# Designed miniproteins, single chains, continued (4), part 106

Each design is a single chain, and the fold is of that chain. pLDDT is the mean over its residues in the fold that is shown.

## One batch from the design tools (miniprotein)

Design m15685
Fold by ESMFold2-Fast:
Structure m15685 (fold): chain A 55 residues (1-55)
Amino acid sequence: HMDEFLEAGLKYIEKSSKEEVQILRDTLQKVMPTLDEERREVAEKLIAEAEKKLS
């Protein structure tokens, strides 16, 4: 299930620098069209959380 990946991603965003979080956001946005529905949902949540930290 994707819960482990979501939790790991959220912890990474919390602990990482703004530069690292920006790279993660940009990478997820780039790969999102190639992902299945479940993985896209996790990526969208991680992008939203990354954007909050970058604001």
Scores: mean pLDDT 81

Design m15686
Fold by ESMFold2-Fast:
Structure m15686 (fold): chain A 74 residues (1-74)
Amino acid sequence: MPIKLSDEEKEKMRQSIEDWVKEVEATLSPEEAVRALDMLIAYLRQESKKHDEESQKFIEEIIEEIERRKAELA
């Protein structure tokens, strides 16, 4: 049965990812940060396969935000 994310779980996920991305940007070189963000994107794509279509779209939006941040580091 596909997992559906609640609004509370979506906010929690967004906040956790935002906090982690900020730590990566503050701690790592741009090249190391890009590699770390690529690993997070790969992880999120694998996790999205466990979720329903609506939750997959939410995770895709998060991935797009990470891709945007990755582009700003280049």
Scores: mean pLDDT 82

Design m15687
Fold by ESMFold2-Fast:
Structure m15687 (fold): chain A 96 residues (1-96)
Amino acid sequence: MREELLRLLRELAGRRDAGESSPELAERLEELSEEDVLEALLEAARASEPRDLNGGAVEAAFIAKDEETIERVLRWLEEQGVPQELLDRFRERAAA
C-alpha cells in the first residue's frame, strides 16, 4: 500500500516536471484516505532528505486535495518535525 502510494506520488511529480497532466493519477490520490497519504509522506521524509521530498512528491500529493486538506497535512508534517522553511515552500507552491 505505502510503496504503491509513493510510486504514484513520484509518477505525478515526474509528469508534472515534464509539463504533462495526469488526471487518472490525481483521481487515484483523491480516492485514497488522508491517513494513507500522510503516512506515505512521512515515510518519504524519513527515507529522503527534505530537499528531495520538497522537489515533487509532496507537491504531487497536494494536487488532488482541497485547501483545507492541504493545511491539515502541513500541520501534521510540522508535528512530525518537518522544518518550517520546507513547510513555507509547500504553502508558497500550493498558493501559486
Scores: mean pLDDT 55

Design m15688
Fold by ESMFold2-Fast:
Structure m15688 (fold): chain A 97 residues (1-97)
Amino acid sequence: KEEELLKKLEKANIDYRNAVRAGDYETAAKYIGEIAKLQLELGSERFSPERREVLKKLAELYDKGDYAGIFRVLAEEAERRGFPLVAEQYRRWADRV
């Protein structure tokens, strides 16, 4: 079970990077949602309560089809962690979904 989930995570991360390179931000956001769901399935013990809440929010936005919202959540998290340039990048991608 865990090995299968890790393989899916690795593929989703590769597919995410390829979608970003292609300028396909909707597909990139979908992979972020998939990654969040896979990480939640791997178990809460691996993540802080704060990280788990972010993963839940990303999974919820994915289920609603709010792909721009996925990048906005990532931007807010990057800004809170002190990475304003990364946050600006995610906001630009949200505008292109």
Scores: mean pLDDT 85

Design m15689
Fold by ESMFold2-Fast:
Structure m15689 (fold): chain A 99 residues (1-99)
Amino acid sequence: SAAFEALVEQLKQGAVAYVRQLVEAETGLPVAEVRVELVSLEKKDLGDGLVEVTLTYRVTVTLADGTVLRYRVTIRLIVDEKDPLKIIEGDLEVERLPA
Protein backbone atom coordinates (compact mmCIF):
# COMPACT_ATOMS: atom_id res chain seq x y z
CA SER A 1 0.00 0.00 0.00
CA ALA A 2 1.30 3.45 -0.98
CA ALA A 3 -0.18 4.82 2.26
CA PHE A 4 1.82 2.34 4.39
CA GLU A 5 5.00 3.15 2.42
CA ALA A 6 4.35 6.86 3.15
CA LEU A 7 3.83 6.06 6.86
CA VAL A 8 7.14 4.12 7.03
CA GLU A 9 9.03 7.03 5.38
CA GLN A 10 7.36 9.63 7.66
CA LEU A 11 8.28 7.59 10.77
CA LYS A 12 11.86 7.12 9.48
CA GLN A 13 12.26 10.91 9.11
CA GLY A 14 10.78 11.45 12.58
CA ALA A 15 13.16 8.89 14.13
CA VAL A 16 16.17 10.64 12.50
CA ALA A 17 15.06 14.09 13.75
CA TYR A 18 14.31 12.81 17.27
CA VAL A 19 17.62 10.90 17.72
CA ARG A 20 19.63 13.82 16.26
CA GLN A 21 18.08 16.26 18.76
CA LEU A 22 18.57 13.81 21.65
CA VAL A 23 22.27 13.21 20.79
CA GLU A 24 23.08 16.92 20.28
CA ALA A 25 21.38 17.74 23.62
CA GLU A 26 23.19 14.91 25.47
CA THR A 27 26.71 15.34 23.98
CA GLY A 28 26.80 19.09 23.25
CA LEU A 29 28.46 18.11 19.94
CA PRO A 30 27.14 18.72 16.41
CA VAL A 31 25.88 15.67 14.51
CA ALA A 32 27.75 15.19 11.21
CA GLU A 33 25.74 12.22 9.85
CA VAL A 34 22.68 10.12 10.70
CA ARG A 35 22.03 6.77 9.00
CA VAL A 36 18.76 4.94 9.54
CA GLU A 37 17.89 1.39 8.52
CA LEU A 38 14.52 -0.37 8.84
CA VAL A 39 15.33 -3.64 10.68
CA SER A 40 11.79 -5.04 10.95
CA LEU A 41 8.20 -4.17 10.12
CA GLU A 42 5.40 -6.23 11.69
CA LYS A 43 1.68 -5.85 10.98
CA LYS A 44 -1.05 -7.42 13.14
CA ASP A 45 -4.70 -7.30 12.16
CA LEU A 46 -6.67 -6.35 15.29
CA GLY A 47 -10.06 -6.66 13.55
CA ASP A 48 -12.65 -3.90 13.10
CA GLY A 49 -10.44 -2.16 10.49
CA LEU A 50 -7.59 -1.57 12.98
CA VAL A 51 -3.96 -2.61 12.37
CA GLU A 52 -1.06 -2.67 14.83
CA VAL A 53 2.21 -1.71 13.08
CA THR A 54 5.54 -2.24 14.86
CA LEU A 55 8.63 -0.76 13.19
CA THR A 56 12.20 -1.19 14.43
CA TYR A 57 14.91 1.12 13.08
CA ARG A 58 18.66 1.03 13.62
CA VAL A 59 19.99 4.59 13.83
CA THR A 60 23.72 5.27 13.52
CA VAL A 61 24.90 8.77 14.49
CA THR A 62 28.36 10.10 13.60
CA LEU A 63 29.46 13.15 15.61
CA ALA A 64 31.70 15.94 14.24
CA ASP A 65 34.69 14.40 16.11
CA GLY A 66 34.15 10.99 14.40
CA THR A 67 32.48 9.31 17.42
CA VAL A 68 29.86 6.73 16.36
CA LEU A 69 26.73 6.13 18.45
CA ARG A 70 24.12 3.44 17.73
CA TYR A 71 20.44 3.34 18.70
CA ARG A 72 17.41 1.09 18.29
CA VAL A 73 14.16 2.98 17.75
CA THR A 74 10.95 0.95 18.13
CA ILE A 75 7.67 2.55 17.06
CA ARG A 76 4.35 0.81 17.79
CA LEU A 77 1.23 2.31 16.22
CA ILE A 78 -2.43 1.44 15.99
CA VAL A 79 -3.76 2.80 12.69
CA ASP A 80 -6.91 2.66 10.61
CA GLU A 81 -6.41 0.16 7.74
CA LYS A 82 -8.09 2.59 5.28
CA ASP A 83 -6.09 5.65 6.48
CA PRO A 84 -2.81 4.49 8.09
CA LEU A 85 -1.47 8.08 8.25
CA LYS A 86 -4.21 8.80 10.84
CA ILE A 87 -2.56 7.39 13.97
CA ILE A 88 -5.01 6.28 16.69
CA GLU A 89 -2.37 5.26 19.29
CA GLY A 90 1.43 5.47 19.27
CA ASP A 91 4.42 4.53 21.41
CA LEU A 92 8.11 5.30 20.80
CA GLU A 93 11.09 3.63 22.52
CA VAL A 94 14.77 4.58 22.03
CA GLU A 95 17.56 2.28 23.26
CA ARG A 96 21.30 2.99 23.14
CA LEU A 97 23.21 0.08 21.59
CA PRO A 98 26.83 -0.91 22.32
CA ALA A 99 29.48 0.56 20.00
Scores: mean pLDDT 83

Design m15690
Fold by ESMFold2-Fast:
Structure m15690 (fold): chain A 67 residues (1-67)
Amino acid sequence: VNAEELIREAAEKNGGRLSGRQLAELLVEKAGFSRGFAERVARLALRLAGDEVVSGEQAVEALRLAG
């Protein structure tokens, strides 16, 4: 499963934005990551965006930075 593609698709379906909770749940449920890792990615994405919601590309960047 390509986690980056899952993120982009989910963001597109949600008007180009994802909440931290939506991102973390997506990474756990569809990408198979641990909840701890998924929550870390979501927090990084929110910090990178400077907002309570993130774009698909910001979420992908956070995933790449986290590992």
Scores: mean pLDDT 84

Design m15691
Fold by ESMFold2-Fast:
Structure m15691 (fold): chain A 87 residues (1-87)
Amino acid sequence: MEEARKKLEDYIQRLKDLIEELKKLASNSTNPLVKERANEVIEQLEKMLKEIEELYSKGEIDKAVRMAEYAVQLAEEALKEIKKLES
């Protein structure tokens, strides 16, 4: 259980870092499509982060880990997509 909690905390931190990178892309871009897509993804990821933190607070560790892993994957794919639009 301790190992799963550490894994969850690592995913939560990575998700927060990815959200911050997306916010920087949205703030620094002059491309309206990049801004729109980044803001849409940020809103979705922040909703997922809130749900993950609620699951963690309720002791639903395994469910929280699965959702956090999925959210990180979504964030990484979105960053890759948006960076291609910036190019």
Scores: mean pLDDT 85

Design m15692
Fold by ESMFold2-Fast:
Structure m15692 (fold): chain A 81 residues (1-81)
Amino acid sequence: SRREQAREDFRASLEDRIANLEAIRAAAEEAIARNPDKVEAAEEVRRELERLERIRAGDPAVVEEVEREFEELLEKELALE
């Protein structure tokens, strides 16, 4: 099933990002430092990193929000095909 495969791919991607969160943060902070004029983009990246930290910590509100956003994105993607 495409829905089943998409969910597995999403979970694997999220687990990979969480497992490599410190490396992702270091790379993101380096990119922010290289682009000091991109304040809004830097804030957006920092919010995403904070969100990943909360998912890693098992915050149920953030986990439910991420799952909801994924299901909404998946429905939109499947509706386009």
Scores: mean pLDDT 74

Design m15693
Fold by ESMFold2-Fast:
Parts: structure tokens; sequence; C-alpha cells
Structure m15693 (fold): chain A 67 residues (1-67)
């Protein structure tokens, strides 16, 4: 099962990251809650995050922050 992955540049705002993550998962940003967890867009790295659908379904996602 493939986990949706989003690559964003360092300094990307969390609200913009939520939109990109929802789109990568095939979901609308307005239909999901974004659980950023430990994601820090000011630091290059690979992070785990999640989207929660209105029905309570959790969609795991991977966030890659680049230079």
Amino acid sequence: MAVPEVTVPKGTPLEELKEKVAEAAGLKPEEVEFIAGGVDTSKVGVYGAALVKADGTVVPVRVVVTE
C-alpha cells in the first residue's frame, strides 16, 4: 500500500502544506483535518503526518522538506 508523499521547500507554511498533502491523498483540504505531528517545515527532513476524514478514517502521509 503506497503512502502519499509530498515534497515541499523549506519555509512552506503549514496551511499550504495541508493543501498539498490533501491533494496528494486525493482529498479536498476542506474535507479533512491535518495532523502535522512533528512536521517542521523550517527544517529539511522526512516527516510523518496524517489526514483525518470526516468519517474518522486516518490516511497516513509522508512529508519531505527540501532545501
Scores: mean pLDDT 79

Design m15694
Fold by ESMFold2-Fast:
Structure m15694 (fold): chain A 68 residues (1-68)
Amino acid sequence: SELEEALAALEAEAARALAATTDPRIQAGIRKLLDDVRATVADPSVPERRKLATVRGATALLRREMAE
């Protein structure tokens, strides 16, 4: 599904970001972002379109932060 593909892309970006840093604060921030996104995806009150937007937004945020 589109959500599964988007989540796989987020997991790949997060794995890359975690591998690129030894800073425990940055690692904690990435893990918190993943936990927050997973909580949103697991929430039955959240519409599917909002879940997809949340996952894509997190991927874009990680890409932007890693480009600095």
Scores: mean pLDDT 85

Design m15695
Fold by ESMFold2-Fast:
Formats: sequence, C-alpha cells, structure tokens
Structure m15695 (fold): chain A 102 residues (1-102)
Amino acid sequence: MEKERIELETEAGVSLIQSAVSSTGAKNLAAKLEKEGGSQELIEKAREVAELNRKNAGEIGRLGNEALKSEDIEEARKLAEKSRKIAEESAKRFDELAKEVE
C-alpha cells in the first residue's frame, strides 16, 4: 500500500513535469515564430496550446495531491490515471503544433 502510493506520487510528478515542459515548449515556439515573421494564426495557436497545457499542469498537481491524500488505493490509482491522460493530451497537442510549424 505505502509503496504503491510512492509509485503513484512519482507518476504524478512525471506527468506534471511533462505538461509543464509542453507548455514552455509551445510558449518558446510562439516566441520563435514571432521573431522569424511566422504566421499570426500559428503564433496565436502556439499561445493557446501553451496556456491550455499550463492549465493542465495545474489540474495534474491538484489530482496528484488528492491521490496522495486518498485512503483508497484504487481511488488513488484512478486519480493518477486521469492525471496521466491529461499529460498525454498536453504532449499530443504540442506535437501536433510542432508538425504544423514544419
């Protein structure tokens, strides 16, 4: 039980970092496009992706804290799984943005 909680904490931390990195990546991409005279549409899209991924990082943090406090290990796993899916969506959103800039 306790070891499983530590594993879930680690997973939540990784998800939080991934979402935060994806947000920063999108923000940096927007800045690069702006400096290079890129499309205003792509710049705005990159800014939107950065903001959405930043909000997702906040939600991942909230879910991770709830998982740590949960008395039910299965509830903690469900919260961690939800956090992981949000992080995956953030990464996918950034990947799609990066492909459009190529």
Scores: mean pLDDT 79

Design m15696
Fold by ESMFold2-Fast:
Structure m15696 (fold): chain A 83 residues (1-83)
Amino acid sequence: SVEEEVAELKERLEKELEKWLEEQKEKVPKEKFEKAEKVAKEILANSRPVLEAIASLPPEEREEKFEELLRLVKSELEKYALL
């Protein structure tokens, strides 16, 4: 079901972002890291529409679009770390 697929994608997005942020923690000032954590939580809270769109794609396209989303989210978070 779409609901189950959305839940799986959201859990995967959360785990990938948590892992990536932990790797960044020692590389950026605390203030910038805290801003990145806040933005990551906001992105995750508002992720349902985009994850639902990805979950509606064929499996082969779903993986590609998920990787694109993850890259986009990391890029936005890096803007907070680089500012």
Scores: mean pLDDT 83

Design m15697
Fold by ESMFold2-Fast:
Structure m15697 (fold): chain A 90 residues (1-90)
Amino acid sequence: SDEKRKEEQIKKLKGLASLLGDVVNTLDLMESQGLATPEEVKIRDELRDLLREVENVIKNADSYSPEELEKKYREFADRFMKLYDELLKS
């Protein structure tokens, strides 16, 4: 059903938000200890912006179709993977 499909996409979005939050928190801790590079701080800010977008979609999930939520999840996951790859190269 559409309800179950939405629930599955919301679960994926919440999982992504949790992962983004963990990475941001780790980078915040590193900066507080003087261990973060300027490049890592920039990527953290971009990850925090992405996290806010993911949380906004979760908050407004009832306003989206299952297909729209799936598309948003894919777009957010792709953006996260790009930023994470940049973080590993920084």
Scores: mean pLDDT 91

Design m15698
Fold by ESMFold2-Fast:
Structure m15698 (fold): chain A 66 residues (1-66)
Amino acid sequence: EKEELLKEAEEIRQEALEKVKNPTVRDSILQVVDNAIKAAEKGDVETAKKYLEIARNALKSALEME
């Protein structure tokens, strides 16, 4: 599960770097992804999932409703 969370975090990170043009919005998404990675590495799976959900929603919003 930790490996799956880290994989998902990397996918969100790569998508944000590739598709989000606004550097401020991109940096905010990357910060949330970084928080998810730190939680996953600490073994806090619930917190990691929460941050990944926030990052995914922020990414979706940035791509559609900037």
Scores: mean pLDDT 80

Design m15699
Fold by ESMFold2-Fast:
Structure m15699 (fold): chain A 100 residues (1-100)
Amino acid sequence: MSAIEKLELIKQEINELIEDQKEKILKNKNLTEKQKEEIIKILEEAKKRIDKLTSEALKKLELAKSEEEKKRIMEEWLEEVRKIMDEAGDKINEIIEKGW
């Protein structure tokens, strides 16, 4: 599997996880409609940021001349994606705890 194919597969898995989380939030009877709306908004913003980073990483991978460069691009992309997901998780937890 190429670096590009691996990145596209991981992106698909992340998108599926985000959609699953959105469905779980919408079905959660313990959350207010306001909390659901704010959480879905955070998840959509995270997805948009990840999509942009993925497009940029794919362009870098296409131009990369060595396997070491491709590995670095993928590792940097994964770290940025992780940071976005962690930030989104923290914001979601704050909304749930505050009861807004």
Scores: mean pLDDT 85

Design m15700
Fold by ESMFold2-Fast:
Structure m15700 (fold): chain A 100 residues (1-100)
Amino acid sequence: SEIIEKLEEALKGFMHTALELYEAGRLSEEELAKVMELLKEMAKIINELTENPNLDIKEKVKKILELAKKIYEIMAPHATPTQLEVLERELEKIEELYKK
C-alpha cells in the first residue's frame, strides 16, 4: 500500500532526526522521550492499518497527522536547516495523504 509505505517513511524520518538531534545535544532526554512516545503511538496506528486495510484510512491518517504535528513542534526549534527540511517534508507527506 502506497499510503502505508509513505507513513512508514515519515515515521523513520522523524525517528532518525530525533536521534540525530539527541546525539548532537540539541534535544534533551525528556524531549526525546516525548518524541519516542508520539512515534510509538504513530507506529501502532500504522500497524493497525497494515492488519486491517478496511479501517477508516482518513480517520487514522488524521490521528497520525496530529501526532506528527506534535513531533514537529518539539523538534523544529532545535533542528538544523537540513533537518528542518526533512521534518517539513515528512509532515507534508502526511498532510497530502489526509487531503486525498
Scores: mean pLDDT 86

Design m15701
Fold by ESMFold2-Fast:
Structure m15701 (fold): chain A 56 residues (1-56)
Amino acid sequence: FEEELSDTEKEILREARKLFGDVADPEALAKRLGLSLSTVTKNAKKLAELGLVSIK
């Protein structure tokens, strides 16, 4: 499934796993990656639908 992800989604997944294990915190990820909260929330929701992370 990771090979079907965009570069942004891969970066969000990598940082989420590194900092939060299997739980994505969109606010913390947005601050860490310098992305908008909307962008991180949208991509984190997509990753959660794929079963790759859980959303806080």
Scores: mean pLDDT 70

Design m15702
Fold by ESMFold2-Fast:
Structure m15702 (fold): chain A 95 residues (1-95)
Amino acid sequence: MEEEVERLIEEVLKLIKELYPDISEEEIAEIKAYLDKLKAIARELGLLPEAKDYLIGVIAALKYELTGEVNPEDIARGQAGLRALREAIAAARAA
């Protein structure tokens, strides 16, 4: 699972570079740091499957912007994963 999440993070970064060729290395490093932190939090909370679903949805959205091809199921999975992660992170911060 963790290796799958890592691979999805790499795919997200690759697609962002394809969509935004002029993006700086500093911006890419910031996005990677954010996604690595999300993975670490998800692992700590036992939410790696939800992190995977979120990243699948992000990839689907980026591919839609790049190619016009839509995958509604992957987008829906991404939105569900994001909601679960947001709620768990909010609960952890409140504790």
Scores: mean pLDDT 80

Design m15703
Fold by ESMFold2-Fast:
Structure m15703 (fold): chain A 72 residues (1-72)
Amino acid sequence: GPTSEQLKAAAKALFNKFVQEVNADPSSYPKGPLTTDLAKTIAQDIADAFELSDVERNALVQELVQEFEAKS
């Protein structure tokens, strides 16, 4: 199967693509514009979809939220 690094890379790509799509057309997203709290929920949902340990999953969520905040 894929390595944890490959899973993290795929999750980050999916998260970044989602953020870009919502920012390109915020009106298409029913929950409104992306806030840090909403980005955290999305990051958790994406991380939960991957076969990572609880430690790796929590680290990935923190990384995705931090990158979102750094670009906001």
Scores: mean pLDDT 78

Design m15704
Fold by ESMFold2-Fast:
Structure m15704 (fold): chain A 100 residues (1-100)
Amino acid sequence: SKREEAIKMLERMLKVIRETHEEQPENLAALQMELGAAATALSIESLNLRKEGDEELAEILREAAERIQEILNRLEAGELTPEEALKEFEKIVKETIEKL
């Protein structure tokens, strides 16, 4: 189902971002790149779902993308540490999956 595909997408993103931080905890650029990629991918999927008429699922993924972009902006502004950004990202993934 579209929901199961969205869940798998979010779980893959979480794994990639966790591994990026674990391997290179001091590499802000790598974490920023992966968070940006996650936000972009969710935005694209949201637009595709909306085009197909699945407005509820599209809005859930759009909100997730927006929240991830906010984390990225705060991380780039020095308002979040990488560890704090990872924790907020994990929370977004958990809450988004619960809404699906």
Scores: mean pLDDT 89

Design m15705
Fold by ESMFold2-Fast:
Structure m15705 (fold): chain A 93 residues (1-93)
Amino acid sequence: LEKYKELIEKGEKYYNEGLEYYKSKEPGSLEKAIEYFKKSKEYYSEVLNHLKKLKEVFNMGGYTPEIQKLYDKAKEGLEKSEENIKKLEEEKK
């Protein structure tokens, strides 16, 4: 379970760095913000893919409460990252 927590922490780190670049309003900061949100999305997607494979391999009807919490957090992070990517790509036009 430690590896999933580590991946979520990396996702959060890149998400926060994306927010910081967006706030800086410097030339190129918008591009960097998008790049960092995409990195955040990759880490959250990796967690979700691994947890789905665990469910299939172990024929689980559902996740344990601890694993469900990690799944929900990764899903929320993924959705927020995708929303920010779309918003910033529209601002870039």
Scores: mean pLDDT 80

Design m15706
Fold by ESMFold2-Fast:
Structure m15706 (fold): chain A 109 residues (1-109)
Amino acid sequence: SSQIEKIRLATIRSFVLTGLVTEAYLHLRRTVSDEEVLRQAEELLRQGNKLAQKALDAALRGAPKSEIQKILDKTKQIGSELKRLAPSIEPLVNEYLQTLEDGIQQLLA
């Protein structure tokens, strides 16, 4: 059944994204010495992850492509803000966004 296959795919993507968030969080705490910058970066990471999970769910439930794209664009905007505040985690942010986009494309196929 295609539905079971899509649920499994979404679950795997969600797991990978969660791992990348955990890694980024640990890297932020090690590399960002400014307490205010760290707090802002951690909040953006939390908000970005919530939107990414929303985008995966929207793709899984067959939401309109325009709705999915809107959530994806907001997630990318948060990723850009994170990279400005904490350049040290840019590779992890880039990998996270690529993993999210790939997962959405697979769910929409």
Scores: mean pLDDT 88

Design m15707
Fold by ESMFold2-Fast:
Structure m15707 (fold): chain A 82 residues (1-82)
Amino acid sequence: EEEKQKLLEEIEEIVREGKKKLEEDKQAGIEEIVEKLEELAEKTSPDLESLLLGIADAIREAKSLSKEEILKILEKYLESLK
């Protein structure tokens, strides 16, 4: 339970920092979010690892979407983790 809560805090931090990057450079923001999620996946349980990698892949595939749409996708995934 605490482990999951800590993981959620780290994901929220990645999203917050990624939102700032997306405002400046959409492509760089996407790459940063994906990279950070993949790094976090390596240090968590197999089930959470699969989920985080799935989110990273979804964001990577969303390169053609607007930054607002990408943020909406991230918010939906965060809500599903709560």
Scores: mean pLDDT 75

Design m15708
Fold by ESMFold2-Fast:
Parts: structure tokens; sequence; C-alpha cells
Structure m15708 (fold): chain A 88 residues (1-88)
């Protein structure tokens, strides 16, 4: 699902940044670029098709996005949280 994709990509970025030993400035820039990549990827998805899939699970796609946005906000991942909230 879309939320699992976002979480997997975010975890991958966190690991890569830690391994490369980025400066604080480089880490901020990497995080902004990551949030923008997620925004662009999610914009290309057909929301109606995604909602049909979520309907089979008894879930609502917009609610899933809002819940994920809140989790990222609480984790201090404000750029990604803002992207997910905006798309909800």
Amino acid sequence: PVIDFVEKEDRRLAQEMAEKGLTPEEAVEASRKHAERIREKLKTLDKEEIQKYYDTLGLNYKDALRTAAERYRMAGRFELANVLRELA
C-alpha cells in the first residue's frame, strides 16, 4: 500500500544518511528532496484506484494519509508530514 511505500522509502533514507555521515545542512537538504520526491510520486497515483483498494480492506485512503502525517509530525519529520497532510 501507499503508506508502506512511504515508510519504506523514509527508513531507507534515514539509514543512507546515517551511513554517509552527512553534515546537518546536507541532512536537511536530503530530507527536503526526499519529501518532494514522495510528493511527486503520490501525485502520479490515481486516487480513485487507491481508494478502491482501501475499500477492500474497510479503510479510507485520506484517513490513512492523515494518520501517517500525524505520526511523522510527532517524529519531527515535518517536511514529509506536510506533504502527506496536503495530499489528504
Scores: mean pLDDT 76

Design m15709
Fold by ESMFold2-Fast:
Structure m15709 (fold): chain A 94 residues (1-94)
Amino acid sequence: DEDLRENLEKQAKKLRELAEKYEKEGKKELAELYRKAAEHLENGTLEGLVEAAKKIGEALLLKVEEEGKLDVEEVRKRVEEELKEVEELLEKKK
């Protein structure tokens, strides 16, 4: 789907912007995770989307831990939902 490829490219640009923002704030580990996620999305593949979702999940958990956000359960559910949607898309392509 061309729409999926276009959305992946747009999301990759947003992730690179987040990486630059966190690098400027001295949050180098967060910046690296978002940068790696962007690189995976830039490949334009469904497998790249899965790897990107995993890196985004790691970044969100790290951000919650560092910023003292109390709603870890909400972040966890969001990551699980994204991974499940990607797995369902992969299943339809088999």
Scores: mean pLDDT 70

Design m15710
Fold by ESMFold2-Fast:
Structure m15710 (fold): chain A 60 residues (1-60)
Amino acid sequence: MELERKKREMQRQMIADLIKLKEKLKAEGVPEEEAMKRVSAYGIEQGKRNQEEIEKLKEE
């Protein structure tokens, strides 16, 4: 059972994805305020997906 490792990997990946998304939006000319809003929304959605994936791992 590797739930703790999976949680840590998902957390690290999410942080990396949020940073990458912010840099991408800045490169596209999106203002920082708007970019931060989109990064925040992505984080919320990704958090829900991560929870669903953890629940699937518990069932399997």
Scores: mean pLDDT 77

Design m15711
Fold by ESMFold2-Fast:
Structure m15711 (fold): chain A 82 residues (1-82)
Amino acid sequence: MITLSEEAIKVIDTFAAAYGLPDEVRELLKEAIDKAAKEHGVKPDAQTVAEVLGVFQSLLRPGMTEEEVRAAIEEAVRHVFG
């Protein structure tokens, strides 16, 4: 069960719409951020989520494979949480 706040979810949804990300990537972002927050015993606020998305955006390039996108999400989460 995802424990992200409605505000945090809104930040992810707005980012995904702005960058034309598919639904699968949006759900991966929600799951990865929620998992990292649980592992660190914190509830991520909208600011923390925005920081993860900022790092993820810096790693995005045209023509990335699904595996490269997943790796970029993991790197962005690791950069912010640990």
Scores: mean pLDDT 79

Design m15712
Fold by ESMFold2-Fast:
Structure m15712 (fold): chain A 86 residues (1-86)
Amino acid sequence: SADENQLTELEKQLENLKKEAEEAVKANDLDKIESIKQQLRSIFNQANEIQLKTSDASVRQRALKLMQDIDVQLGLLDIHVAVKKL
């Protein structure tokens, strides 16, 4: 379905952003980390729109899992930024 194709694309975007986040954390590039966090929030919002609109339980579960994975990633980046700003 179109929703399944969109979720697959968002999942790929998350995996790419995780790799970018690893490099930004390694470089201690706080500006790049903030940019990545904004992109993660955008994917979260798109996944949330899918889970709210879909009648397909499987699609909803995938969207919710993606949102949870993004929340974890955002939390890890927030911890890194907080430690480095001390």
Scores: mean pLDDT 89

Design m15713
Fold by ESMFold2-Fast:
Structure m15713 (fold): chain A 77 residues (1-77)
Amino acid sequence: SMQDVINRYTQDWFQSLIDFLRSIGMDDSDIQTIQDMYDQAIADGRSSDDIMSQIYSYLQTHNPDAFQALIDRDRAQ
């Protein structure tokens, strides 16, 4: 179904995000916080856009170097 495709896309996006953050040396405690935020947002039925915005806002505020690295990775020039 379309919902299954959206759910898979969100899960794949999140796994890619976590793998990248680990690759740049983000602390396990910060990774766990982001994982908990994701799990709670999924449980609350939030949209993919809301989940992404919440996680990016957290990174921008609490780990701006990781946020910048993520933006640099994802940018199309």
Scores: mean pLDDT 81

Design m15714
Fold by ESMFold2-Fast:
Structure m15714 (fold): chain A 66 residues (1-66)
Amino acid sequence: MIDDDTGKEVKRPIISDKSGKLVGPEDALVDENGNIVSGRDVIENKIKVKDTPKNKEALENYKKRN
């Protein structure tokens, strides 16, 4: 994935959110500040994410699974 600030390709890491849920690199939604966010909050319009191809892929995966 391309980092919008540096132009470098970066891998989104597998991390745990505050609830301890593991987020895979393909399912990681990132807000405009580079924070990992919940797909539920994005769908409910509580959080806005950058319109990047990787965020679109992650959001579509979330919609299909939830």
Scores: mean pLDDT 58

Design m15715
Fold by ESMFold2-Fast:
Structure m15715 (fold): chain A 56 residues (1-56)
Amino acid sequence: SHMAEVKKRALEIAIKNLKFTLEHIDLIEKDPERRAKIKEQLQHQIDLLKKQLAEG
């Protein structure tokens, strides 16, 4: 369905944006401890969205 295609594309875009943020987290957060926590949170979100994408 059109709605399923829109949802899939939205998940793909969200994953791409989160990966970009993760790759550039050193520019966003200067504190090493906070950076480590944000990296863990971003990776967890990416993993969840990838699972949603795989499950349809």
Scores: mean pLDDT 87

Design m15716
Fold by ESMFold2-Fast:
Structure m15716 (fold): chain A 111 residues (1-111)
Amino acid sequence: METVIKIVRRLAETARELAEAAEAGAPKSELLRLLFEISSLLLGLAVLRVFAPEEEKEVREIVGELLEKLGPLLAEAERAIRAGDYAAAAEAARRMAEIAREAVERLEELK
């Protein structure tokens, strides 16, 4: 539980940082670095979900929903960054931050 919440919170923070960096016109290399950090956090959540005990069914469901929603947004953000469409990159990143923040709230209710 605590490890999952920590990762999802960091995911929300990194997505917000990506949105702010894109809005500020940061170098493409910096935007891609933040995007790859988000990707690494999502991979960590996917691994934790696979190895979660049966008694953590609600945690598995919340993480599963989060992965399904963020996967397409991560792909859209990467496409936008590579195309130099920083407005689209910022929008995708803001959506990721919002979804991750909502997931943190749902997970904290299970404590």
Scores: mean pLDDT 85

Design m15717
Fold by ESMFold2-Fast:
Formats: structure tokens, sequence, C-alpha cells
Structure m15717 (fold): chain A 90 residues (1-90)
């Protein structure tokens, strides 16, 4: 089912967060960003599996905030516009 596929994505994203947290080749800043994005994607995938639009929207916002903080405010704004465009097609 689509929910089973979304839960599989959540599990992969959780593993990516654990791998990033253990990766000694990353700087503390790179590690915080990688862990945060992976956790956000896991939360988004779970919210999608549950049909919880409010939780999905919160996860998208958290990822956008991380992009704005760790990359640039412009990149965060671009992410927000892309996410809104995808949501409008659904």
Amino acid sequence: TDAEKALAVAKEAEQAAQDAAADTSLSPRERDFAVGVAQGLADLARATAAGDKAAADRSIQRIGDLVARYVSPEAGAQFGRAAAALAAEL
C-alpha cells in the first residue's frame, strides 16, 4: 500500500539520521543539518502514511527552517515555494 511505502521511506530516513549522527567525517554543523533533515523526512513520511496533513505541513516547515539556517535564507525560501507548488498539484 502507499502507507507501507511511506513507512519504508520513514525507516530509511531514520537510518540516515543515525548514520549522519555517527559520521565523524562531518563537521558539527554538517552533522546537525544532516540529522535534522533526515529526522524531518522521517516525520513527513510517517505523517503521509497516517494521512495527517497538519503533521506533514509542520515537517515541511521544519525542513525549510533548517535549509534557511544552515544553507541560506534564499535557499529556505526556494524550498518553501517548491513545497507549496507540489502541495498545490495534489
Scores: mean pLDDT 81

Design m15718
Fold by ESMFold2-Fast:
Structure m15718 (fold): chain A 97 residues (1-97)
Amino acid sequence: MSAELALKAFEKLTAKLSPKGQEAADKAREIAEKALEEASKLDKQKAIEVGSKAALEISRILEKAAKETPDAELVRRAGTAIQTYLTSKTMEIVKEK
């Protein structure tokens, strides 16, 4: 539920981004989805670690993109949305373990 709303917000924000912002957002989503798939196969502690590392990498990529685009505010908002999605989904995965 919370993860679904965060992902929907991310998709709406991504549609409004510049081409450079959209490329960075696409990379962030790829990192989040890959981390979630990896976390599903790991124990609770390692799942949290993978999710945390992915969140830091996403933050780095999107902050760099924000400095290089005219839509910095939208890029940062998309970053918050995808990080919320990643955190919520990681929590769901951890709860199932």
Scores: mean pLDDT 84

